# Designs tried in a protein design run: designed miniproteins, single chains, continued (5). Part 78

Each design is a single chain, and the fold is of that chain. pLDDT is the mean over its residues in the fold that is shown.

## One batch from the design tools (miniprotein)

Design m18695
Fold by ESMFold2-Fast:
Structure m18695 (fold): chain A 97 residues (1-97)
Amino acid sequence: SLEELKREHERLITQPEELKARVDRYSLEELIARAPDENLDYIRKLLEKYFGKEKADSILAKAEQLREKVPREDVSTLELELAIGREAGVGLGAWLR
């Protein structure tokens, strides 16, 4: 799974239109709802870092409700990081560290 995730990051970095398509199409909660389960712990930590625990819990609760209604997609951690950064009002370089 880690090697698959690395390959997806490399693919999306070379194809920015694909990276932006889902980030522009979905809200943060909708994007998280479609993300693979492997990414959820990382997403929780990133949300808590930028929004604090209360806001992170609220976002994740909404995403969890949506997960029952929508199919999983191949949503990368990079797409999720970009969406979280955009919502938090920070640039791409800020959320990578």
Scores: mean pLDDT 71

Design m18696
Fold by ESMFold2-Fast:
Structure m18696 (fold): chain A 77 residues (1-77)
Amino acid sequence: MATAEALAKKYGLEDPFAALLEALREQAAKEGVTLTVREVDGVVEVELGGITSLSPEELAAAQAALSARLNAAKAAL
């Protein structure tokens, strides 16, 4: 994974997926968003907090899209 490898080199981490998660948390924090990532039954789940400008439906769609992308990134590593 080109993006995950680039992040791992930038942060000096051996696990490129962990480096990707750390970079996403840093970007979310700059936007005033709390990004929580957890694994449930081997599936990566994402929760976003602090976003008051999105409807509950838009927030759920954004969380689902991020979860899908992170699961794809993890599977590709």
Scores: mean pLDDT 70

Design m18697
Fold by ESMFold2-Fast:
Structure m18697 (fold): chain A 93 residues (1-93)
Amino acid sequence: FEEALSRKLRERQEELLELADRVYASTDDPLVRALARKLREAIAEGDALAAVASLSLLLAAASITELSEEAREALRELAELVSRLEREAEAET
């Protein structure tokens, strides 16, 4: 599963990095920005477990934070894409 997910994250790396960068650029919240940065680093390194963990923390932080519509939309797209890749990786394993 981890290997399959890492491969799928690499296939969509540019798209995932762009979405993570958009979340970072669209908010002034220091916690959300720090978590978006950690997620970006995990995606860039191909670390599937770190990426999933960072996204989970980012979604939790976002649920208690007032975010701009732009930041919320980017985070929603990012979460939907990662969730889709996780399901595809599980189906291969």
Scores: mean pLDDT 81

Design m18698
Fold by ESMFold2-Fast:
Formats: C-alpha cells, sequence, structure tokens
Structure m18698 (fold): chain A 68 residues (1-68)
C-alpha cells in the first residue's frame, strides 16, 4: 500500500467515525423530541440520523476497497 492510499484510508475512516457520531447524536435528539411530543422534529432528526449512518457506512466500504 502506498503512502497516499494509506492516508486516504485513514481520512475515510476518520470521516466515517465522525458521521457515525453525528448519526447517534441525531437519533438521540429525535428520541428527545418524540418524548416531548414534537413528532415533526423527531421525524426530521431521524432522517438526518439515517442519512449520516448511510454516509458512515459508504465511507467504511470505500476505505475497505482502498485497503485491499
Amino acid sequence: MDRQRQDNVRQLLQQSRQYLSLSQQYFNLSQQYRSNGDISLSAYYTGLGSQYLSLSNQLRRQARQLSG
């Protein structure tokens, strides 16, 4: 593995972890709004959580492809 590819893998994994963290934060916000009866905001944050979870998974797949 060359240095550039190794750096790219590292960056993808770091971004994946950040998006996973954001996904978890948005799912927690969604749960809080749902508990408070704000169904619209709950649905909105569930959507954001799912989107960031999907992005995290995409970045992990890209990192795996680059790592061999």
Scores: mean pLDDT 83

Design m18699
Fold by ESMFold2-Fast:
Structure m18699 (fold): chain A 60 residues (1-60)
Amino acid sequence: MSIDQLIESVLESFKLIAKTEDKETQQRIRDAMVRWLRRQGVPQEKIEELEKKMEEIIKE
């Protein structure tokens, strides 16, 4: 799986989670996903971009 495909899959999963979970739980899941992606060697620039998109979802 490419890094871009991995990020897309994580973002789509997060969108589904955001529909059912409260904002506090969404923030905790975001933090866990970001931590996991860093361990997988995803570049920091890609993680920052994804994190901003996740923050936009949480703010809705």
Scores: mean pLDDT 81

Design m18700
Fold by ESMFold2-Fast:
Structure m18700 (fold): chain A 55 residues (1-55)
Amino acid sequence: SPDDIRRDYFVRLNDLYTDTHERLKGARSPEEVKAVLDDFRKREAELVDAYHKAL
């Protein structure tokens, strides 16, 4: 259902935010921070695209 699709999207998005936060805690250089944030942006875009396709 659309409600299940929305719930799945928000669960996955929350998991991505949690994972990204933990990875940022471990980052030891500006280059590592940039890599984590670039990966986050890519994965967030993929989640948004999957959400739009599922609707």
Scores: mean pLDDT 86

Design m18701
Fold by ESMFold2-Fast:
Structure m18701 (fold): chain A 103 residues (1-103)
Amino acid sequence: GDSPRITSFTAPEEAKVGEPVTATMTASSDGTNDVSVTLSIKDEKGNVLGSNSATVPAGGSGTVTVTVTPKEPGTYTATGTATSVGDPSRSQTSEKTVKVTEP
């Protein structure tokens, strides 16, 4: 197919303030188009604490990681998006929630 796929998405379900939180996403292209991948982590207030991006070549796969160290407790959200460069209407989005508590 000519569709981007998020094949793996991992983040811890729980973390403590002051400890690093790493989100990892792997995406693939099973078509003729490159896939643009973006990964971000937001705090409970919607502030982007970290983001990373990569291009997965047509027919290939690639991994992106984002690491943040929470300074406040709350619900953090890791969001990954894989979008076909040649056809932006073809995209997949996934998210993971991280519960950050006091140490």
Scores: mean pLDDT 84

Design m18702
Fold by ESMFold2-Fast:
Structure m18702 (fold): chain A 60 residues (1-60)
Amino acid sequence: MKHDVPLEVLESLPAEFYPLVLKEGTVETALRALSLLPEDERARLLETLDPEKRAAIEAA
């Protein structure tokens, strides 16, 4: 899938791109991105997501 981004690429991305990756990426890509972030940043970014996308991520 074109929205499936490897962990290594996510690790090299600037913090500014993380909200876009979480919004536009697959649930799997979003889970990988969130795993790279501290708990405070994860909570903050989850708040900015669409409620449906957030529910899908939290259910996975």
Scores: mean pLDDT 73

Design m18703
Fold by ESMFold2-Fast:
Structure m18703 (fold): chain A 65 residues (1-65)
Amino acid sequence: MEVAEKLYEKQLEMIENPEKSSELAKKAGDELSDVTTEEDEKLFDEKYGKELEEKIKKVVKELAE
């Protein structure tokens, strides 16, 4: 799925740049909000949600003070 893959790519970018996550999230929203349907969001969460959550937790743990 094209939109779900783009969402995954944007999430990976935010995980790699946590200090810029808000800015990157806004850009992703601006680029994808008109294209992303509720179905695309559901499929993204089902396919990538847990994997991204685990990656985010690892990065946050490593960067946490």
Scores: mean pLDDT 68

Design m18704
Fold by ESMFold2-Fast:
Structure m18704 (fold): chain A 61 residues (1-61)
Amino acid sequence: LQEKIENTLRALGYSDKLIAIETKKYIACLDNIPKSALEKFLQGDLLPFEMSRLTFCPAVK
């Protein structure tokens, strides 16, 4: 799962440092992510910004 999230973010043009940070946020909030939303994100149909809204997790400023 972690590798799939990292590959999705890399495909979107994120830097390796940002990929590591964002992946950790999604893993930490995994219980709050609907399975359908996670599948769409891994398929590239859902942007990281939209995932942040769906997880109800605080954004790291």
Scores: mean pLDDT 67

Design m18705
Fold by ESMFold2-Fast:
Structure m18705 (fold): chain A 76 residues (1-76)
Amino acid sequence: HMEELVKEAARKATEALRAGNEDEAIQALKSIPGVDEKEAKEIVDLAREARAAGATDEQVYEFIEKRLLEKVEKKK
């Protein structure tokens, strides 16, 4: 349940970052219960920097998914 939401949010955020839409990426991550705006911005900023440093879309997706899972699954 939560895992499905996390994967969908990570996918949407990765697509938004690929399109250059940072705000949409932040909103996608904020849709996950337990992820606040500060946490979403931190994840998006790190993912954007990784992409700028040569990370692939797949690597960015995996990074976002892992960070979101750390925020929600570890707290459950």
Scores: mean pLDDT 79

Design m18706
Fold by ESMFold2-Fast:
Order: structure tokens, then sequence, then C-alpha cells
Structure m18706 (fold): chain A 62 residues (1-62)
């Protein structure tokens, strides 16, 4: 689970840094190499996934 969460956050952050204005859970799952169901189970919700990616992105930016 920790491995999946780390890969998902990195995938989402990379997409945002590459200029993506929005990132879908499906796109994150595909880039991280996991199923959408596995990704959502690891974070508990789409909202939790979005918050984790955004928090990491903001730390990377500033």
Amino acid sequence: RREIRERAVRAGVEMLLAGARRVSPRAIAEKAGVSLGTLLRAFGSRDALARAVLAAYLREKE
C-alpha cells in the first residue's frame, strides 16, 4: 500500500509539473501502473488521493 501511494503521488505530481491543469484518478492509476480500484483502495477515497497529490505538488513548487 505504501509503495502504491508513493507511486501514485509521484505520478500525479509529474503530470502537474508537466503542465497538466487537472489530473484524473484513472490517469494517475495508468501512469503508476495500478488499477483504479487498487489506487482508490490505497487512499480510501478520490478526495484523499487528490489532497495527497496536491500537497506533494505544492511542496515541490514551494
Scores: mean pLDDT 78

Design m18707
Fold by ESMFold2-Fast:
Structure m18707 (fold): chain A 78 residues (1-78)
Amino acid sequence: MELIEKLLKTKNRSELLKAVEEELDKNKDIITESQKEAILRTAKYILDTQENLEDAKLLIGWTLERTLKISKERKKKE
């Protein structure tokens, strides 16, 4: 999973959040604005509550991968 690998390479919480925002912008053609907002809120919540940065990366990466996979499958059916 290329996305999770990218997130795992970030060095701090600020870089991680920026990488999430960049990945959402890269995929703006397959995700809605409400999906983007929901993912960003979830990522910020994980960053605020999860003290271990590596665990935060995995949780956020999993959330992004799931949402992007669902969005890609939806796009494929049109």
Scores: mean pLDDT 77

Design m18708
Fold by ESMFold2-Fast:
Structure m18708 (fold): chain A 70 residues (1-70)
Amino acid sequence: SHVSEAFEELAKPEPDIEKIVELLLKAHNGDVEAARRTFLRMAGVRSEAELAGLPEPFRTVAREVYRRLR
């Protein structure tokens, strides 16, 4: 699935942020809110605010993915 592909990309040492965003939007037929909810679950957090508590280097990647899901 597109969600599984996005998760695999996110787990790489140098994840392709644009690819992750594209895959999440495709998984939800362009529904930005649904893609955001899926991404937060994938990142293991409950809200956008909790992204700030993630360890680096993942925090920087996760915040950028979320920012581009607008």
Scores: mean pLDDT 86

Design m18709
Fold by ESMFold2-Fast:
Structure m18709 (fold): chain A 68 residues (1-68)
Amino acid sequence: SEEERRLAVIRELATRIHDAVVAGVKAGLSPEEILARVRAVIDETVAEHPDFAEEIRRLGDAYLADLA
């Protein structure tokens, strides 16, 4: 279903953002460098799932706001 596909995309985005933040912190990256990597993950997820682009960007923006 579209709902199952939507939830899978949301879970993928959340997992990728979490992994990017954890990897960045472990690597000793600056907050600015971590935010840049999170933005790249959001853009990549939009490119892979263009039918959910608006929702991915909205959720990604919320994640970026929480990290800032």
Scores: mean pLDDT 87

Design m18710
Fold by ESMFold2-Fast:
Structure m18710 (fold): chain A 59 residues (1-59)
Amino acid sequence: SLEKEIEELNKKISELSKQLQEALADPNTPRSKVRDLILEESELTMKLMLLYVELQESK
């Protein structure tokens, strides 16, 4: 269901946020890795927003 997919994406976004915090806290982390994590989180957030719109339209 859409609701389950939304919950799964929220979980993945939360995990990526933790990885990003760890990467930012480590001065040895390359800027490219930080950028990649930001982009990945952005892509999942976009997908999440689209699922919320689809859920709203189904009402």
Scores: mean pLDDT 84

Design m18711
Fold by ESMFold2-Fast:
Structure m18711 (fold): chain A 87 residues (1-87)
Amino acid sequence: GLSLDEVRARVVAMLEELIARETDPEVRARLRAIVENLEAGTLEALEAAARLLNQVMPVLRKRWPEELERFEPLLLTLLTRLGHQAA
């Protein structure tokens, strides 16, 4: 299976792809905050990224349904691993 670092890198790449195509500045800012927290890589930052990602998921399902269908397995893998490492 993929390591946490490999999953994190793939999720960052996916989010950067969405940021490049997203026209809503608030959604772009939310996605950028997730990327910044994932790249920081501290426990606190990864927990913040997981929380922010969960909060933005309903918005992404409405705005980017096809991309999210493709990327959701990676996002769920990331969330599961971050939740499993958080006490």
Scores: mean pLDDT 81

Design m18712
Fold by ESMFold2-Fast:
Structure m18712 (fold): chain A 74 residues (1-74)
Amino acid sequence: VEEIERIRREAPQMSREELERAIERLGRAMADAGIPSAEAVVATLRALLEEDLAGARTMLQVAAWELAQYLRES
């Protein structure tokens, strides 16, 4: 949860390389939590990373927030 909260906080300021690593960590955390959409979310974030860097930062921040909330409720 701590790493996911850090991704949420830092996502708006991340470089492309930092975003790529953060997307991998988020995807792993989602898969470990048994979330069926993990692969689809990672694919969407990677597509945004190539086309819209600002959009990738925003969507990663939202996804990390949602995952952190899910993990606290589980």
Scores: mean pLDDT 80

Design m18713
Fold by ESMFold2-Fast:
Structure m18713 (fold): chain A 92 residues (1-92)
Amino acid sequence: MTEEELLELIEKAMAGDREAALKIYEIMKEDEELGRKLVELVRKNLSQEEILRLQRIISAAVLGLDEEEVKRLEEAARNGDEELIKEIEEKV
């Protein structure tokens, strides 16, 4: 996979392509060398806020949730709200 193909995959995931987000997750999990290149491209081309949003999009795709539900889960984890975490887990 080329650098241009990885950038296109990132752009598609950021635009709401669930399959692109799942492909990024698969690369990060199964291909250490390609995963390193992907992380470097993300850090070079995205702001900190965009990186956090991409992480949310990938988590949403993997868990079968939407971006807002993942954001609530992140907030619940920071606040220790176990009931909100359970409510979101029941939707997965």
Scores: mean pLDDT 75

Design m18714
Fold by ESMFold2-Fast:
Structure m18714 (fold): chain A 63 residues (1-63)
Amino acid sequence: GEERLRLFRRAAELLKKMLSMKYPDAEVEVEQISDETFKITIKKGDKVEERELTAEEVLKLVS
């Protein structure tokens, strides 16, 4: 429902903030690919790390 989508959106926002704090000089992007899937991209100078996480996995990473 709408509550779940709102919760997932908030979890993604928190994850982006946490990653930005962990990697202050990196470019952090969290993109919603679908209602239940997110793509995380962290660009650290000469390295790019990309991961795909489910909404449930994002929720578990943020409390």
Scores: mean pLDDT 79

Design m18715
Fold by ESMFold2-Fast:
Structure m18715 (fold): chain A 90 residues (1-90)
Amino acid sequence: SAAAERAALEEGILKSLLAVALKEVGEYEEIRKLQKNNGSEEAVNEALERLKKEHPDVYAEMQKLHAELVAMDDEEREARARELEERLAK
């Protein structure tokens, strides 16, 4: 359904932004946990709580970027998702 496709897209954006934010602040152990648990809801929530506690400014910026990406049209969102994937590959 369109609702399921949108939910999957929003979840994908969140996971990509979380990975970029954790890499930016050097939380490599949390990145390792996310990879080991294949991005499970529990692992994502643990990483989000750690980012919020230890790096609140970065957490706030990530939440703002997530809201902006969700509000973008499909073309702008696809371009930004590609940029995030390229940043994660480095």
Scores: mean pLDDT 78

Design m18716
Fold by ESMFold2-Fast:
Structure m18716 (fold): chain A 83 residues (1-83)
Amino acid sequence: SKEELIEKLKELIKKIENGEISNDEAYERFIELIRQAADEGIISVETAIGFILRLIGLVLDGKLTPEAIIEEIEEVIKLIEEA
């Protein structure tokens, strides 16, 4: 459900903020949750691709920080809540 996915995304933010997971692990978990959201029809495939491409861009530019990952997670939560 949308609610369960939002809870998982918020839990991921908490794990990042508490330093419980690496940036690479946070990246992988976030991509998995984006893929799940698209598979469940919660977001469009086009929206999911957009988030994945932004994350890849952060990796390629050496800008994959905890703060950048959290900002992208917060943006996807907003899109799910507004849908």
Scores: mean pLDDT 85

Design m18717
Fold by ESMFold2-Fast:
Structure m18717 (fold): chain A 62 residues (1-62)
Amino acid sequence: KVEELKERYDRYLERLKKAGDETIQKYIDEGNLEKAENIKKMLEDSIKRLKEQYEKDIADVE
């Protein structure tokens, strides 16, 4: 169960990063650097939150 939870979080994290990178690149290509930076910050915050939740879930199982 713990390993399944980790695999699921890793998959979500990878997909989130890919989608985020594509969105950031689109705004960079459009010359909207401020928007790209805002999306990057939002993505980093989301990734941090996801990791924190995963660590909490793992600690709760152990």
Scores: mean pLDDT 80

Design m18718
Fold by ESMFold2-Fast:
Structure m18718 (fold): chain A 100 residues (1-100)
Amino acid sequence: KLSKEELKKKWEEIAHRAILLAEVAIKYGSPEIQELAKKARELAEKLLEAIKKNDFEEAEKLKKELLEVLKKLAELARAEGTPLMLQVADGIEEVIKEAE
């Protein structure tokens, strides 16, 4: 399908976008959102390290785990319903759609 180089760039973009959205959620979300956002940030950071090491098997596993955490984070952010959390939810939903 995609070359290894193209796949790496796609996964790097997903990880970087996840980190940015997680940082907003950590700063402005409720405590429950903050805990889930910290987990998303840690998984995205691990994904970037796996990509840097060309560990494609680990990267694929971390990507799948990250997407599961992001789905839950988007649900909580949408339920909280503040304007900024709704923007976080929208951003996460875009990342998930592009990762599929």
Scores: mean pLDDT 87

Design m18719
Fold by ESMFold2-Fast:
Parts: sequence; structure tokens; C-alpha cells
Structure m18719 (fold): chain A 120 residues (1-120)
Amino acid sequence: SKKEKAKEILKEVIKLEEETKKRIEEALKKGLISQEEADRFLNEEDILIDGGKTLLEYLDTLSDEEALEKTIEYVKDVIKAEERHAERARELNAEELAKFEEEVKERLEKLLKELEKLKE
């Protein structure tokens, strides 16, 4: 069903955000970003992960159409956050982190296209 596919994609997005969190922690350990900057990135990642997990819990209470629509909205919000993170990482000259954030954004955009295809 559209709902089951939305749940699978949502789980993949949550996993990508958890991996992004690990890369931010690695950038801090390597001295590429300060503790203050790392805390800002990690706080926003935690909000996105918690939001995704909350959405995943109530998708079963929604119709197929509503579940798909809410998942699309969530993925769009995550893409916007990753774009902001990539821009900030570039400003900080944290090139490895910026490149990783850009790769995550590209993967999220592919997942968004998969979700939008289900509206057909």
C-alpha cells in the first residue's frame, strides 16, 4: 500500500538523519567544527529524528493518502534542514561535513521523488 511504502521511506530518512548525527560528532572530534556549532547541528538533527519517529508512530491511524502527504511534508522539511546544514558547514570550512550533507540531501530528494510517484 501507499502507507506501507511511506513507512519504509520514513524509516530510511530517520536512519539517514541518525547517520548524519554521527558525521557531525566525527567532525567535532576531528576539530572541523566547534562544540557550539556541533551542538546547534545535533539539536536540529534530534528534532528531525524525534519528529520522524513521532510521525512513524501515528501513520497507522491515518489513511493511505494522509500518510503519504504527511511523509512528503516531513521529507521536504528534512531536505530544507540539510541544505541549511550544508551551507553552514561550507561557511565553517568544514568541507567533509558539507559534502556529506549534500550527499544526504541528494538521497532525500530521490526518496521524495519516490513518494511523489505514489500520488499517481
Scores: mean pLDDT 89

Design m18720
Fold by ESMFold2-Fast:
Structure m18720 (fold): chain A 97 residues (1-97)
Amino acid sequence: MVEKAIEYAKRALEALDSGNFEEALQNAKKALIYATEAYSEARERGDVEAAEHFRKAILHLSKAIEILNQPNPDKETAKKHLEEAIEHLERAREILA
């Protein structure tokens, strides 16, 4: 699940850099689904540090989605939230490896 969350978050960044806000939004939503599933699994296993990084990734993905749903989305702020989400997802992956 974490690998898919990272994949979709990176696709959202690529779409955003290309100016495709609709594709960025759809990929960010998919990343959020997989990050949420990974968070639930980490919590069930008692992986507290990994769960905290998934929680932070979920927060940043949710902020990016909120921005991308606006009529004139702030591309730079959305990008920062997607980048922060990817960093937290990659850190969680390292902890679980």
Scores: mean pLDDT 90

Design m18721
Fold by ESMFold2-Fast:
Structure m18721 (fold): chain A 90 residues (1-90)
Amino acid sequence: SKMEEVIKIIEEGKKKALEAIDNGASVEEIEAILDEMYEKIKPLLSEEDAKDVQEEIDHLKEVLRTASPEERKELIELFSERLIEYFKKK
């Protein structure tokens, strides 16, 4: 299903972001990973869901900029899990 594809892309984005953080990635590199994930899922989403996901990513980017590497990992985990659970219920 489209939602299974969306979930897979989010899981791949999560893994890539966490690996990047463990390797000392900058916040800009993490943001680029989130943007790549969004561009892959956007055409699979409704207009409303695409807008909501974009707003959540924008908020995540703001909090990532002031976070430690440990906090960034926690934020990526929590964001990804919430998003996956949301699309599982669709």
Scores: mean pLDDT 88

Design m18722
Fold by ESMFold2-Fast:
Order: sequence, then C-alpha cells, then structure tokens
Structure m18722 (fold): chain A 69 residues (1-69)
Amino acid sequence: PDYVGLVRGLAEGLRAAGLSDAEIAEQLSSLAGVPVSPATARAILEGTLPRSTAERLGRAIRDSILAKA
C-alpha cells in the first residue's frame, strides 16, 4: 500500500480546499488519532518528511478509519 501517497494526497486535498498548515495538521491529527504538527504538515506537502515517518502516519490514518468502519 502507498501510505506516503495517501498522506500526501490528503494533505494536498486539504491545501486545495484552502486550509493552512495548522488546519491541515489538525485534520491529520484527528484522522490519525495522533498529534501532527504544522511543521509536519508542511514537510508532507514539500516532500521533505522522512518516508518512514510518512508511512507510519499513513498506517495510523488507515487503522483509525478501519476501526470506525
């Protein structure tokens, strides 16, 4: 599964909707069930977040969504 692409796609979609880095971080924190900083949200959008960190975040988002289904 492309967890890096999932996280980037979500962040890009939120940015396209007009959200700030802080607002994107808040939405990703809610989806993942873990704290995400505005700096992390910006790093996702810039492609500078380490791949392992992006993969962990993407898995947390998937697992949180599946737990609510």
Scores: mean pLDDT 82

Design m18723
Fold by ESMFold2-Fast:
Structure m18723 (fold): chain A 80 residues (1-80)
Amino acid sequence: SAAAERQRQALEEFLDLANEIFDEKFKENPELNLEELREVMEEAMEEAFEKLKPKLTPEEQKLLEEAIEEMKKSWEESLK
């Protein structure tokens, strides 16, 4: 469906932007430990989401917010 294609495009744009922001931050400090790496990844995702927010529908915003929260929780659990 058209809605599914739009959601896929939003997710792809989000991931591409998050990776770009992460790469920029990593270039500034490539000697990150695992905890610092997690923090930079979380920051990159939050910045990517904020930059895309004006282009997203309310439904797409909620989907990405929930996905980001789930990823953060998953990383926190894996570091225990």
Scores: mean pLDDT 78

Design m18724
Fold by ESMFold2-Fast:
Structure m18724 (fold): chain A 90 residues (1-90)
Amino acid sequence: DSQSQQLIQQGQQLIREAQRLIDEAQRLRRQGHTRLSQRAIGYARLAITYAQQGIYYARGGDLDTAQQYLQRAQQYLDTARRLLDLARSQ
């Protein structure tokens, strides 16, 4: 249904954004912003894992479980983004 499709698309978007964050965080880590960048990478990887689980449950029709995983993925992505912003400001 349309809600299942929307959750799948949301999960795919979260994965793409987290992958971009990891790439930028790895560049900052190589430039000496190591601690915050490493933590940002960790949270972005968690966001990918939870988003993948959200997609899995959405495809299976368990929309409530999918939504919970995608909400957690968004929280991890937001944390990674804040850590990356702090790394950039140092």
Scores: mean pLDDT 89

Design m18725
Fold by ESMFold2-Fast:
Structure m18725 (fold): chain A 73 residues (1-73)
Amino acid sequence: SAEEHIKRGLEALEAGDYDEAIRHFAQALRLDPENLEVKALYARALGHKAEAEGDTERAQGFYAGSERLLAQL
């Protein structure tokens, strides 16, 4: 279910496994494409991955996107 993927994605984020988090949030979005919270989590996971790869500018873009999505809740 989408909820199971959200839970596993959050666990992966806490573990610093950003690739696993991205995969789970992508699957959650495939099951529920209109879920703004999951879109925000997906953007956040992409931001953390970009930051881990040294791309601070791209990371800030994803974090800003996540904040804009959460502001719609």
Scores: mean pLDDT 87

Design m18726
Fold by ESMFold2-Fast:
Parts: structure tokens; C-alpha cells; sequence
Structure m18726 (fold): chain A 97 residues (1-97)
């Protein structure tokens, strides 16, 4: 569990920092809040993979949980990156830049 949690956290933190560096005007407080959610999310995913799979209806989340269980870090990395980008694109679309 600890290894899986740390791997997920590391991936998510790396992606978040990469996205932030590409967007230097992003509010740091919002980034810090998002980063604070990474660890508890990774811990819950690692702890309750099977339960999360049963309750999750999001296919991308299901694939991510499966990748975590299989140890497919590359797959998880791609899914996490796409998810982060999706949220950023959605926010930009609803608010004019």
C-alpha cells in the first residue's frame, strides 16, 4: 500500500508541477490545494482499489485503478495527465482567457 500510494502521489505531483510550470500565472494557492488532495486521494485509491472500482462509473478512473493494481505506471501516467489537462481545458472554456 505505501509503495503504491507513493507512486501515485509522485506521478500526480510531477504532473501537477509540470502543468503549473507551463502556466506560471496560475494561482499558487489553488495549486497548493490541489496538491494537498493528491496524497489523500492516492492513499484512498491504494487502500480501496476493489471498492473504488465497483463504485466508480468513470471509465478513466477504472482504468487508472486497474493500472495501479497491475503496477502499470506508464498507463496511469497517461490517464492522470489527460485528466489534469481535461480539467484545465474545461475551466478555460468556461472562463475567457
Amino acid sequence: MEKVKENIKRILETLLEFVVKLNPDAPQEEVEKARALIEPLAEEIAKNLDKELERTEDEKEIEALEAIREGDVAKLFELAYEELKSKEWKEAAEEEK
Scores: mean pLDDT 66

Design m18727
Fold by ESMFold2-Fast:
Structure m18727 (fold): chain A 108 residues (1-108)
Amino acid sequence: EVKKVKLTVRIEVYDADNRLLASAEESLEVDAKILPYTLDGQPLAVPAPEDREKVLAAIENALSKILTPEQRERVLAEVRRALDEGNPVAGVITPDLQVRVTLTGEEL
């Protein structure tokens, strides 16, 4: 069931030893499906197809503050794939860097 939610996008960047290097968080109001799963006590949510580009733009803006253009392009491709599959979590793992993007929603 699609509902109007405050969607929170959390981006975390870790080194190869799982140490947190950087994080960014963006929130926006979108139509989303709240999933029956939680992360850190917050329900996981997937934006409606009509709002996906709005969510991707917010993610790109957050990534631009913490990643290089090449890293940002790779992460955005994985996020787009995850959203197309209805998955609220996307990740990129390289030998030197791990990036995780998580989408949670609060019903408005």
Scores: mean pLDDT 83

Design m18728
Fold by ESMFold2-Fast:
Structure m18728 (fold): chain A 66 residues (1-66)
Amino acid sequence: SARLQQLQERLQLGFQYTQLGSQLLKIDAETGKKFILGGNLMVSDPQQSQQYYQQGLKLYEQKLKE
């Protein structure tokens, strides 16, 4: 079903973002934590997930400019 496909896609995306966040923790703990939180909340709380992703992206962009 379309709902199961969407759930699978969210699970895969969440896993990818937690993996990325884990690698980013080695560089900047705050950026890594935001991506991990975004990934973990992808299925249970999509709104909070999006908020943490945007925070993580903003931190990542700021660190690239430094």
Scores: mean pLDDT 83

Design m18729
Fold by ESMFold2-Fast:
Structure m18729 (fold): chain A 62 residues (1-62)
Amino acid sequence: DAAFDKYDTDGDGKLTLGEAIRAIMEETGVSQEEALPPVIKHAGADGKLTREEFEAALAEVK
């Protein structure tokens, strides 16, 4: 249930693109190709997702 926190290894409250994709795949069981578009859509210019951005990306695949 703590997919974000599990992949936020340094506790910064952000996930890299790869971490967010893996978290969505593990949380929902979708493929990488299915997880990638919403993650890219909600990622910031720094290539990372806040908890709110991750939640939005997760909602796009459900």
Scores: mean pLDDT 75

Design m18730
Fold by ESMFold2-Fast:
Parts: sequence; structure tokens; C-alpha cells
Structure m18730 (fold): chain A 64 residues (1-64)
Amino acid sequence: SSKEELIARLEAEIRRLDERIKELQKKYEETGDVKIEIQLGFLELARNSTEYLVEKLKKELEKS
């Protein structure tokens, strides 16, 4: 179904965000740059929002 395809794409996006967060966390530990800290905050928010959407879509798929 279209929902199953969307879930798979969003889960792939979560994996990409996790990788970017990991790289920026390492850079932040090396530099202490507040701009990186702010960028990490936005990426973590994006990741958590995407994860919430995936969970909601999975529940709707189970109900169908």
C-alpha cells in the first residue's frame, strides 16, 4: 500500500538523519561551536517528528 511505501521512505530518512546527527555531534565535541549545537537541535527535532509520523502511520495501517 502507499502507506507501507511512505513508512519505508520515512524510516530511510530517519537513518540518514541519525547519521548526520552522529557526524555533527563528533564535530561539536571537537569545536564547541554553538552554531553546530543549534543545527543539532533542529535535526533532532526533525528526526523525532518523522519518528512520530511513522508510529502514527503504522497504527493506521494496523487498523485498516
Scores: mean pLDDT 87

